# Ledger of designs, part 80: designed miniproteins, single chains, continued (2)

Each design is a single chain, and the fold is of that chain. pLDDT is the mean over its residues in the fold that is shown.

## One batch from the design tools (miniprotein)

Design m6943
Fold by ESMFold2-Fast:
Structure m6943 (fold): chain A 67 residues (1-67)
Amino acid sequence: SMMEEEARKLLEKARELIEKDPEEAIRLALKAMELAPDNKEIVNEAIGIVLRAIGVLFDRELAARRA
């Protein structure tokens, strides 16, 4: 469906942003889940992207030694 196509497009963009802009990667992945919530493949891929992006954010916070 068109919604699943748009969701997959958002997931591709999110993957590219995981290291560069993890907050945007999370936003795009969550939007993909909203567009195709019944598609387990898309939902599982989106969850994977969110978890990876969260990992990047936590690594950056810990490495930066909060000022």
Scores: mean pLDDT 86

Design m6944
Fold by ESMFold2-Fast:
Structure m6944 (fold): chain A 97 residues (1-97)
Amino acid sequence: GKQEEAAEGGIRAAEAGARAAAEGNAAGAAGGAIGAIGGALGAALYGKREGDPEGGREAAERAAEGAREAGEREGTEEARRAGELAARGARAMGEYT
């Protein structure tokens, strides 16, 4: 469904942000976090719109976990912090939307 597509987009944004953070690109890292948060929000909203708020929340949580894992995979402190920040925002979208 659209919630899975939104979550997937958020994870890809988080992966790009983690790489940017590892390279010292703060603007790219911020853009990745915004994309991850947007993806999670989209997942939650699509789930509610389609009568599947539980699936939307679960998709947003998958976006959050994917963001955290993207930071860990890059292996730098900057990338890990960027991934954790994106994950917290994405999780909040799933919980509070």
Scores: mean pLDDT 85

Design m6945
Fold by ESMFold2-Fast:
Structure m6945 (fold): chain A 66 residues (1-66)
Amino acid sequence: SMEKELLEEAEKISPTLALLVRNAIEFARRGYYGVAYRNLEAVKLVDPELAEKLSEVIGKIRKERL
């Protein structure tokens, strides 16, 4: 899945980046989108391409809950 591939890609870059990605997804699934997008902004400062993929995952989670 895109989520699993994204997490694997982040882990190859750094443990810290993987943690930010995991937190963004977890908080999005719990409905805390403000916290999710804050973690996304942190990912964007390190890796903008990974942040675009993460944004797509968060967007899908939001659509599934609406």
Scores: mean pLDDT 85

Design m6946
Fold by ESMFold2-Fast:
Structure m6946 (fold): chain A 80 residues (1-80)
Amino acid sequence: SESVKLGKEGIKAALEGNLEKAEELLQEAVELAAKNKDIESLKEILKYAEEALKKTTDEEVKEFLENFIESLKDAIEVLE
């Protein structure tokens, strides 16, 4: 899935501290999946983000991922 690919690249950017790039990629990933009602891709991105959150010790990256995870959970709930 292109959404999952964009999502993984966005999470990678966040872990590297490039939060601006992460926001752009993750927004594109979520918008693409939502437009296609691709709940499975959103759930895969969520799983990847939760795994990334467990690996980070950087406070700014952690807060970014926590906020993204909450917004993604809301998006999944709205589409179900």
Scores: mean pLDDT 87

Design m6947
Fold by ESMFold2-Fast:
Structure m6947 (fold): chain A 74 residues (1-74)
Amino acid sequence: EAYYNLGNVLLKLNRLEEAVEAYKKAIELKPDFAEAYYNLGNALLKLNREEEAVEAYKKAIELKPDFEEARNNL
């Protein structure tokens, strides 16, 4: 949760690469963290890393199939 919250703050500050690393740490600690995969996808899209963003969104949907926000970004 701490790394997820750190990622969210970094994303708001437009510190995108640091946000990506924070979300990756959140996922490392909690591999079933659908919301962290979704926000990782958002940060990757802002970095123009579109293929990696699609993979992150797909993982979020796999973990939480009713995750409409992640589904809508595909």
Scores: mean pLDDT 83

Design m6948
Fold by ESMFold2-Fast:
Structure m6948 (fold): chain A 60 residues (1-60)
Amino acid sequence: ALSEEEAERRAAHAREALLADGASEEVAQKTADQAKAYLLAGDPRGAMAAVQAGFREAGL
């Protein structure tokens, strides 16, 4: 599992990327929250899948 600080940093990066590409704040925040939860649970593949799903949900 990643540290809380590292998980927050990665989740924040995903949120910023989604917002920069035109995703809504709701989709970006939901995606970041899901990615952080997976990273804290020791599931980096789940986190990656959550980010990819967020981009698809945003139509990106």
Scores: mean pLDDT 82

Design m6949
Fold by ESMFold2-Fast:
Structure m6949 (fold): chain A 99 residues (1-99)
Amino acid sequence: MNPEAAAAFLEALKSRKDRKYGDPVSDEELARRLVAAHLIRLGADPETVLEVLNDPSKVKEAVERIAKTDPAAARALIDQAERMGLEEFAKYAREVLEK
């Protein structure tokens, strides 16, 4: 795990919470946070983690990177997404793994 990436992730979460108090966290935002957390575990740079959190178009690339780097981590990502009720994201992540 990269400590700088973990710190950047925590600061981004704090900023989002403080800025939009009372706003519901969307499924898309939860999916990005989940992907970012798995990237931190795999040693991703802070810049990569922040790109995934801020740009929805980077989520596919990040899921593909997780699947190529550690297929077990990718399966854990899918399992966690299903437990969180992120059914559309879990289906999408499975399609990335099956290619």
Scores: mean pLDDT 72

Design m6950
Fold by ESMFold2-Fast:
Structure m6950 (fold): chain A 89 residues (1-89)
Amino acid sequence: MKELEELLETIEEAARRLRELAREAEAAGLDEVAEELRRLAEQLETEVKKELLELYPSLTPEEIEEAKRAMEGVPEMARRKMEAALAAA
């Protein structure tokens, strides 16, 4: 239960960071990137959260830890892609 709570908190934090990146992208004139980041944040809080809740009873502690790390990595991957787009512009 507590591990699930931590995983859900990690998803919520990742979505929050993606929304912050979307605001930065929009301020930089990257409207399409901002839209994609907002959609990704919504997907994390809806579809991904639902899938993880459905899979949770079948997940090992190691798989839960890996899922948590993957969720933590999503905002960093998004930031790198946004920075690459800014550099290419």
Scores: mean pLDDT 80

Design m6951
Fold by ESMFold2-Fast:
Structure m6951 (fold): chain A 97 residues (1-97)
Amino acid sequence: MAEADELVREGGRALEAGDYEKAAEHFEKAAELYREVDPHRAATYYHAAGLSYAKAGDYEKAAELFRRAAELYRESGDEEAAEEARRLAEEYEEKAK
């Protein structure tokens, strides 16, 4: 997944630059590319996108991406990561209200 790996690197660079919205966009695109091929990796990148949107102050998008991460973690058998992502989704939904 050379394209997805490049997006992940660009997301990391955007985080270092403090460009959280751009970082979130890159991580979300990487997650979409991994979704059918490696659901657990897709979940980790949706989680990274959620954290990036949270830092950008977009709590509604953060909550949505944490929910997507939780579902993919559960499908992958990572129940601990799924529960953490679910908790983050609930937290950011409350912040968005």
Scores: mean pLDDT 87

Design m6952
Fold by ESMFold2-Fast:
Formats: structure tokens, sequence, C-alpha cells
Structure m6952 (fold): chain A 85 residues (1-85)
């Protein structure tokens, strides 16, 4: 499909820019997806796919922030138990 090829090429170009800048963060990735959503706004299927991807990344980022500290504490306890065993 014509629009899928344009999306694929646009995504590849944006990913190359992010790689070059060393800025592959959840925020930068979401910004890229938001730009693609504006570019393809007339294609409801593409927009829905991009919105679903943005939501999934936001949820993953929130979970990393919320549980990252608790996970680090858990990893420290597991390390101490392994040294004792």
Amino acid sequence: MKKEKELEEAMKEKLKELLKEGKITPEAYIEMLEELKEKFKEDEEIVKGLEDAIEAIKQADENLEKYGKDKEVLLEKLREEAEEA
C-alpha cells in the first residue's frame, strides 16, 4: 500500500536521526510518532496504530519510573542473598 511505504520510509529517516544524535529515549520516540501521526492524519488506520504505540510506550515509561526504584532494591537483596548462599 502506498501510504505504508511512505510511513516506513519516514520512520526509517526519523530513527536514523535519533540514532545519530544518541537520543533514543521514550520521549524522543513518542515525539517521532506524534510527528508521523500529523503527517498521516488522514489515514485512520495508521493514526490508530501510532496512537496505540504511543500509549504502550507511555505505559512502559510510567511503569519503569514507578517500579524502577523498587526493582533496584529487590536486585540488591537478591545479590546479598546470593553472596550468603
Scores: mean pLDDT 65

Design m6953
Fold by ESMFold2-Fast:
Structure m6953 (fold): chain A 57 residues (1-57)
Amino acid sequence: SEEEEIERRVQEARPSAVEMVKRLTGLSDEEAQYFVDKHLLPLIRRLAERELERRRS
């Protein structure tokens, strides 16, 4: 499904997102992972899901 494809891409991008956050902010691995998992990836999923719903409507 398109939802499964979104989740696959999100998970594949996670390591790169963590590394980017670390590089740009100077946060530790644990802090960057927390930020990505709790704030960045949920926001990206929400935006992708809303776009999917818009296209289905």
Scores: mean pLDDT 81

Design m6954
Fold by ESMFold2-Fast:
Structure m6954 (fold): chain A 58 residues (1-58)
Amino acid sequence: AISAEKLQKYREARDMVLRYIAQFPEDLAKTTLEDIAALADLSVSDTLKALQQERAEA
């Protein structure tokens, strides 16, 4: 499990990346978990855990 604070940071960073990709769709293939992690100020490991937790809720 990941803390609510880190999950929120992931969600905010993900949404920023998705807004960027909506304007520049050619950059989608270049976007990585590392980019989201850097934007969220999280480790790649914590970013992956946040992604997995979001997927488990679907």
Scores: mean pLDDT 73

Design m6956
Fold by ESMFold2-Fast:
Order: structure tokens, then C-alpha cells, then sequence
Structure m6956 (fold): chain A 61 residues (1-61)
């Protein structure tokens, strides 16, 4: 369904961005509200131990 596809797309984008910047995903959470998929991920640079949060928003069609 459209929701599952949007979730997969958001997760793919987050993972790709994290990996490109040298970060790994430690955890993530997905919430769907008012026709928008929100994905938040805690990522870590394994070489430095630096952490940050990435957030992606994908509107449903």
C-alpha cells in the first residue's frame, strides 16, 4: 500500500544519507499522522562516537 511504500522510501533515504556521511543507524522510529510519514533516526559515527538525529518526512500521495 501507499503508506508502506512511503515508510520504505523514508527509511531508505535516511540510511543512505547516514552511510554517505559515515554514520550508522542505532535506532529509528516511524509515525504516520495526518497523511504524513515521519521517520526519526539516531545515528552514530563509529570512528568518533559523535551522535545526531536525522528526520525525514514523506507526504502520502
Amino acid sequence: AATERAIEEALRRLKEQAEKEGYRVLSFAVTVKDGVVYVGALVENPETGETKVLIERVPLP
Scores: mean pLDDT 81

Design m6957
Fold by ESMFold2-Fast:
Structure m6957 (fold): chain A 75 residues (1-75)
Amino acid sequence: MAELARRRADALLHMLETGDSEPVARLLREELLAQGFPEEEAERLARELAEEGKEWMEKNREEVRRELEEALAAL
């Protein structure tokens, strides 16, 4: 549990700081595959969701940073 939550928070912080959505897309792909999505669909959907998340984060950067730092401190 804690390890997965940490990986998610680190991927989100990386995207927030660098604009690189790849770590988030990778984690989303792993989750979709675990839910039974086909590999090709999981890869496509994960990338789309990660880019949408990146756009939302860029608009809400300060709030997202604060929440992620708080979440990481709780782990």
Scores: mean pLDDT 77

Design m6958
Fold by ESMFold2-Fast:
Formats: sequence, structure tokens, C-alpha cells
Structure m6958 (fold): chain A 58 residues (1-58)
Amino acid sequence: LDPAELLEKLREAIENKESLEEIKKLAEELAKAYSEHTGLKYEDVLKGILEQAKEALK
């Protein structure tokens, strides 16, 4: 999946309050796709995505 499709899936999972494991899985796939697309480090992208997801889950 391209980064836009993965981002939409992650957004939907967060809005639907899916399990933390499912959200983490989507965040990891999105971080990898964004890292490959933008050249940013995977770990930096993943950290940012997970921080946003944690705030939504609280």
C-alpha cells in the first residue's frame, strides 16, 4: 500500500478505537512507507506516528 492508503487506514483504526496492537501494526507499516518515500529515518517517523496515536487512545 502507498503511504496515503496506510495513513487513511491508521486514521480509521484510531477513530474506531481499534486495539493498540492493530494501531501499532498500521503505524509501523506507515512509518516504513513514509521513510522510503521521504528519506526520513524509519525510527523518527515511527516515533512521531506512535505519539499521535497514543494521544488519540489515551
Scores: mean pLDDT 75

Design m6959
Fold by ESMFold2-Fast:
Structure m6959 (fold): chain A 63 residues (1-63)
Amino acid sequence: SARDALAEGLRLLREGRYEEAVAAFERALAQTDPADPAQAALYRQALLWRGTALKELGRPIVL
């Protein structure tokens, strides 16, 4: 479900697995109808966390 995909994305984000987290959040977005007001909060959360994961993917590597 979209909610399960969001939860998986958050777990992957905590583990530093940013590319996999982005994929999980994109699955949550694909399973959510943006036109449905009941799903608006889930959709916004998935967009926010996908953005966070994408920003992390752009960070420089520190040795």
Scores: mean pLDDT 79

Design m6960
Fold by ESMFold2-Fast:
Structure m6960 (fold): chain A 65 residues (1-65)
Amino acid sequence: AKLVAVAGGATDELAEEAGRKALETEGADEYIALGNVSAEEAYRLAQEIARKTGALVGVVGATKA
């Protein structure tokens, strides 16, 4: 199954870096960088992607409080 990483970070650049690391080191097939998002927003999107595509989805990086 396809593995997708949903990446958050305090800046767009940090979210992008977290996504790239998931692609390179954690075996993710692709990533989506969200920037400075809440954990709730990141997990909501991950759940939606998993439902629509059947992919395995994980959340990586940092989320805002």
Scores: mean pLDDT 77

Design m6961
Fold by ESMFold2-Fast:
Structure m6961 (fold): chain A 69 residues (1-69)
Amino acid sequence: DEEVELALYEIRIAIAKKYGDLQGAADTAVEALKRFPDNELVRQTAEEIAKLAEEAGDNESAKKVREAL
């Protein structure tokens, strides 16, 4: 079920964000983008993670997400 799979990706990203794991959030967002490349919510979440990584000075995580977008 694609809807359940999408929800699991969003939950994984939310957990990573809650614990300050920007690298984990970025890696999961990239995986979600590869699985659902045309999904607007996934793209919006990935853009948010890229911005958070940029603001935190985590340029490697930000670049990884931006390149997948």
Scores: mean pLDDT 84

Design m6962
Fold by ESMFold2-Fast:
Structure m6962 (fold): chain A 65 residues (1-65)
Amino acid sequence: LSPKQLEAEANIVSLAGLRAAAKSAGREDEYKKLTEAIDQAVKLLKEGRYDEAIELVNKAIKEAL
C-alpha cells in the first residue's frame, strides 16, 4: 500500500467511527452527512485520488466536531 492510500484508509476508518457515534446518539442528520462523506471518500480512493479523499475526510471530521 502507498503511504497516501494507507492514510486515506485510516482517515475513512476514523470517519466511520464518528458515523457510528452519531447513530448511537440518534443524530440522524449527522449520520446521513457522514455516510455521504464516507461514500464519496471511498469512491475517490477507488479512483486513486488519495489527496482528494484525505482532504474530504479531514473536512468532514472538522465539520462533525
Scores: mean pLDDT 81

Design m6963
Fold by ESMFold2-Fast:
Structure m6963 (fold): chain A 110 residues (1-110)
Amino acid sequence: SSKKLEATELLRQGNQAYEEGNYEKAIELYEKAIELDPENYRAWRNLGKVLYKQGKYEEAAEYYEKAIELSGGKDPEALKNLAKVYEKLGKKEKAEELRKKAEELEAEIA
């Protein structure tokens, strides 16, 4: 749909803003992408990445969990990023489990 194409372009622009360190702009662009295509797990994951950079670990976890749900567990980056959140929260065993799942998924893609 045209909305999905617009969401893809907003996601690309949000990624540029993130790489430039403009986290406020990245959030705005990712939120607009989610409004147009709420099933795009990459937008949810990337919004989580910005929240993590801002130290908002609990909020970042919620967005990574949504990305994992929407991807059917097929986003190794979201799994690895959620593991980093669990380390920040002192949940070492859960972090190791998530990393192992991400490594297994990456091995299947290679």
Scores: mean pLDDT 88

Design m6964
Fold by ESMFold2-Fast:
Structure m6964 (fold): chain A 61 residues (1-61)
Amino acid sequence: ALEEGKLLLAQGKYEEAVRKFNEALKREGPDNKETLRLLAEALKKLGKEEEAKKLLERAAE
């Protein structure tokens, strides 16, 4: 899920990347910092700044 999400993000498929990163969080845990940062990046690309900010705060502790 995480690797697939990274590929989708690189391809500009932000909605699909968000889905894959959410799958990765369910598998690896909700506080996986790398996945949280990547999910936040995808959400920022989609204009979801509020959601992205919350995830970055969690990733920074």
Scores: mean pLDDT 78

Design m6965
Fold by ESMFold2-Fast:
Structure m6965 (fold): chain A 86 residues (1-86)
Amino acid sequence: MTVVLTYKNLTPTQLTAEVLRAIGLELDGIPVKIEIKGDTLTITLENVSEELKEAYLKEAEELKKRGHEVTIKEEGDTTIIEVTFK
């Protein structure tokens, strides 16, 4: 399955951490596309396991509990998670 992660209003530290995390997944053999536009980061992950998808969904719910804006959308085999940091 495909997971698309969009992070908005990132601090430079958050942007760096998420990019390094995505590079780690690419080194582990997951096809990764990284797109940066200002303070917005979009990461597209292909061939994602159900376990990895569930880990990202759980992380998104924790971010929502911390007061960030989180939107989750399922479109066929694609899960879209959008997080806007406050």
Scores: mean pLDDT 85

Design m6966
Fold by ESMFold2-Fast:
Structure m6966 (fold): chain A 99 residues (1-99)
Amino acid sequence: MEEIRKVLEEGAEKVRELAEKYKDLPIATQAAETVADLLRKAAESEDPVEIGNLLVAASLIAVGFMEEARLLGDKEGEKAAQEILDVVMETGRKVDELL
């Protein structure tokens, strides 16, 4: 569990860095902050099912933001959403390796 916690905490930190990088895009900042919060909650959980559900929720936030950015023609928002999704997917992959 300690190794899984560290992976989730590192994922949350990377997403917080993306919130800072995209601070001039309010939707990107809000999505990144929400995803980081979900990853932090997963890091505090000892239940593999809850961790999995929180990782799925985080990916859905990133996908929803990507779809919204596409509908608005916001290319920078699409890029931000992809970078957030990439962090969530890599975090989930590392968690799966530790189970």
Scores: mean pLDDT 85

Design m6967
Fold by ESMFold2-Fast:
Structure m6967 (fold): chain A 89 residues (1-89)
Amino acid sequence: MLEEARRLAEEALRALAAGDRERAIRLLTEAARLAAEAWAEAAAARAGPERARELLRRAAEVAVAAAAEISPELAEGVRRAFEEVLARL
């Protein structure tokens, strides 16, 4: 899971270098979703679902803020990805 998220992030950087901003944002959003899922599974296994949810909410705030420095579209994508993962916990 984290390996696939990294692979998508690398593909996104290549898309940015090629000038394909829309593809880069889409790939980064998917990478964020996969990373959030992997992190939520690991946290739930160690600390239980309630604490995993609390920690994932805090991680989402940091990730969304960082994404907003790049673009509002990426920030919205990252926010949506974390909300979907939280809904499944």
Scores: mean pLDDT 79

Design m6968
Fold by ESMFold2-Fast:
Structure m6968 (fold): chain A 64 residues (1-64)
Amino acid sequence: KLSKSQQENMLEVVKERVERAKELEEKGKQKEAADLRAVIEDYIAYLEKVDPETAKEARKIFEA
């Protein structure tokens, strides 16, 4: 299971990348946004294997 600091850092990274993907979508850069979202999905899949609880929070950020 991840430490609290690792959980916070990982969730912050997901949050920042999701906001970037939304900015790209708003600017009509759909390919760049889709590529970034695929990277985030891979990261969440990794989190599901090492810390499922943190992965659930990351998924909520991703879907918001």
Scores: mean pLDDT 82

Design m6970
Fold by ESMFold2-Fast:
Structure m6970 (fold): chain A 83 residues (1-83)
Amino acid sequence: SIIEKLEEEIKKDPNNWEAYEKLGEAYLVEGDYEKAIEYAEKALALNPNNWRAYEVLGLAYYALGDYKKAEEYYKKAEELKKK
């Protein structure tokens, strides 16, 4: 699965922020919003300018019913996309 491949990438390179970003996206597709948030936050810890990770956070919080956090993260993603 894509999740297994991404987990292997992280084992080989724990600083691979792109693999954490993609894991966040994969867990969104699976409907595991808590894991999507966890991996998106790890991607941001390694790369704070990762607008895709903010979109993952926005969508996950929206799915969990936290619309205020969702809006804040979407605005952050839009701000970073302009750079």
Scores: mean pLDDT 88

Design m6971
Fold by ESMFold2-Fast:
Structure m6971 (fold): chain A 65 residues (1-65)
Amino acid sequence: SLEEKIENVVKRVQALRDMGADPELVARHLVNELKKLGVTDPEKIREIAKKAGLTDEQIELALKE
């Protein structure tokens, strides 16, 4: 399901953060993966990204691309 695919993206993003990956690149990766799944609503992307542990600043920077 779409919900399971989103959950898998969130888990990968959390793992990348735990490994010390650049938060800006991780945020951009999350936004791009969600858009590929058809999640294009900025408000829904913000909700999912916050669940993945990203800051408002990191999310807004990634959404501008």
Scores: mean pLDDT 83

Design m6972
Fold by ESMFold2-Fast:
Structure m6972 (fold): chain A 71 residues (1-71)
Amino acid sequence: SLEEALEQADRFFEGFAKALKIIDEEYPDLPAQVKLRAAASVGAYAAEQDRPLSDEEIRKLVKEKVEELLK
């Protein structure tokens, strides 16, 4: 439904924004494109969840996605 799609979009953008802030703080020297790709991956994962992710969960996902993109 539209309501479900909007809830998923909200989770994506919240996850994306939180992830991007963490990436910019912890990995400041990464190229902007890598930062955006990592943040988008975290946002996409957040959208698939039935609940908002905690800041700790987002931090863990950021580390995993950054490590994946740097290999």
Scores: mean pLDDT 85

Design m6973
Fold by ESMFold2-Fast:
Structure m6973 (fold): chain A 55 residues (1-55)
Amino acid sequence: SSLEEERKRVSREIAEKLREIGDLIQRKIEAEKAGDKEKVEEEVKKMEEFNKKFK
């Protein structure tokens, strides 16, 4: 049961992080489609900051 609790907690944390990075990726893609290079750079910077947090 402790192993199951650990797996569930880790899976939940991973799912939350994946949702967050997924949102950032989607915003970057939308900015790319709009041709907004400044917005793309902004979202890339946010993605890099997110990666630093969780690496």
Scores: mean pLDDT 78

Design m6974
Fold by ESMFold2-Fast:
Structure m6974 (fold): chain A 131 residues (1-131)
Amino acid sequence: LIDEMLQAVKDGDYKTAVRLARKLGAEGRGQEALDALEPLYEEGKKNKDAGVLTVMGVVYQGLGDYEKAIEAYEEAIKLDPKYADAWANLGYVYFLQGDYEKALEYYYKALELDPKNGKAAMGAIETQRAM
């Protein structure tokens, strides 16, 4: 599972890496995932790789470290402002914190970049219903 997540990151398959990171979090193995990703995160920052930063944000989010998750997603957005998944994930963290206005702002930004982004579309609907 961890080796599969690391391989997905190395292959640039960030959708698979995110899915495996969430599964590790659900199994209570978020810290192991974070420790394994840390060298790739430092390399990703140096290489300006928005995908690896987004995977790290998902791991931090699963650990309940919303401040570090936000930092990772904001860093990913600075590297690739068109990466709709990073905007959608940032919206979700603000939703989890109860900041529904910011959550909607970031979900709408993700939908502006990718109208087919299901996470952003569902997140926007859920956030509006919670307000």
Scores: mean pLDDT 80

Design m6975
Fold by ESMFold2-Fast:
Structure m6975 (fold): chain A 78 residues (1-78)
Amino acid sequence: DIAKKAREMAKKAESLGTPLGKTVAEGLFEAAKRIEEGDKNAEKVAKLLIKAGEALLKGDYEKARKLVEEAMDYVRSL
């Protein structure tokens, strides 16, 4: 379940206490909510932000930022 994975990653990203971690967490909680409401496009956003959260947990801030930008670009293309 992508929504469940998104919520789990959101909690981990939020626990970092960083501004970028908060941004990733907020995006993941929103994507999980939209998936639960039937928005299939939110699954791609969740997958990108889960990868961003994984990059943050590894300390790869540049990769995390790029993945957040990719998710934002995808949302703008909808």
Scores: mean pLDDT 84

Design m6976
Fold by ESMFold2-Fast:
Structure m6976 (fold): chain A 65 residues (1-65)
Amino acid sequence: GIEALLEAGRIAEEELRRLSEETGLSIHELQNDPELVERIKEIVRERLREKGYSEEEIEAALAPW
C-alpha cells in the first residue's frame, strides 16, 4: 500500500544521503549507477521485511524504481 511506498522512499533517501556523504558523489551520480541502485533496492526490501510488510507490498513499493 501507500505506507510501504512512502517507507521505501524514506529508506532509499537515507541510504543515498549516507553514500553521498561517504563517497563524495552526488545523489544524481549514485542514481545513475545501476549496480548501486540494485544494492539500495535490496536494502529497502530487507528493511521493509523487518517492519512486517508483505512481499506483495514490497514489490509494489519498488515497482516505481
Scores: mean pLDDT 79

Design m6977
Fold by ESMFold2-Fast:
Structure m6977 (fold): chain A 91 residues (1-91)
Amino acid sequence: SMEELLEELIRGVEEIIEMIREGAPAEEVLARAEALERRVFAVPGAPSEVRLLAIQLVATATFLAMGWMSREKALERLEELLEELRELLEE
């Protein structure tokens, strides 16, 4: 269901935030973000808003991996994304 997909994404973003806080390699962060994006795009009829948030997740992880975004800025962006996902789950 869409609710299950949103709950999985929320958990995934929370895990990525923890990975960054614990100093995980940016490559591992990016791989986890890309896995979540693939999960979203594998769901037929996933809303465009949910797909956009998954794209923003991967973009943030990519910029972090490229050294174009600080860990602090990446965490800020991911926390904003997490709140957007929670908003969608609440309707």
Scores: mean pLDDT 87

Design m6978
Fold by ESMFold2-Fast:
Structure m6978 (fold): chain A 85 residues (1-85)
Amino acid sequence: SSELQERLATLPSYLQVIFYNIQRQDTNGNGTVTFAEIQAAINQINIPQSVKNAIFALIQSQDTNGNGTITFAEILAAIQQFAQR
């Protein structure tokens, strides 16, 4: 958790808020979330739909096994890729 917090601190505040909203969807604490939960979390943020779509597409690209669930580490990696564009 401390390593995730350090990585989050390098991001713009709105991307940090997106990540925290996604983490709140994991009510069972298993470290994974579904695409539906991710989309709901992103939609709570007041940013342009094109930006939401770009972030969601990068997160979807991290699902290498195609099961519709993503780890927090994969989500953070996708958000960091978006921040470096």
Scores: mean pLDDT 77

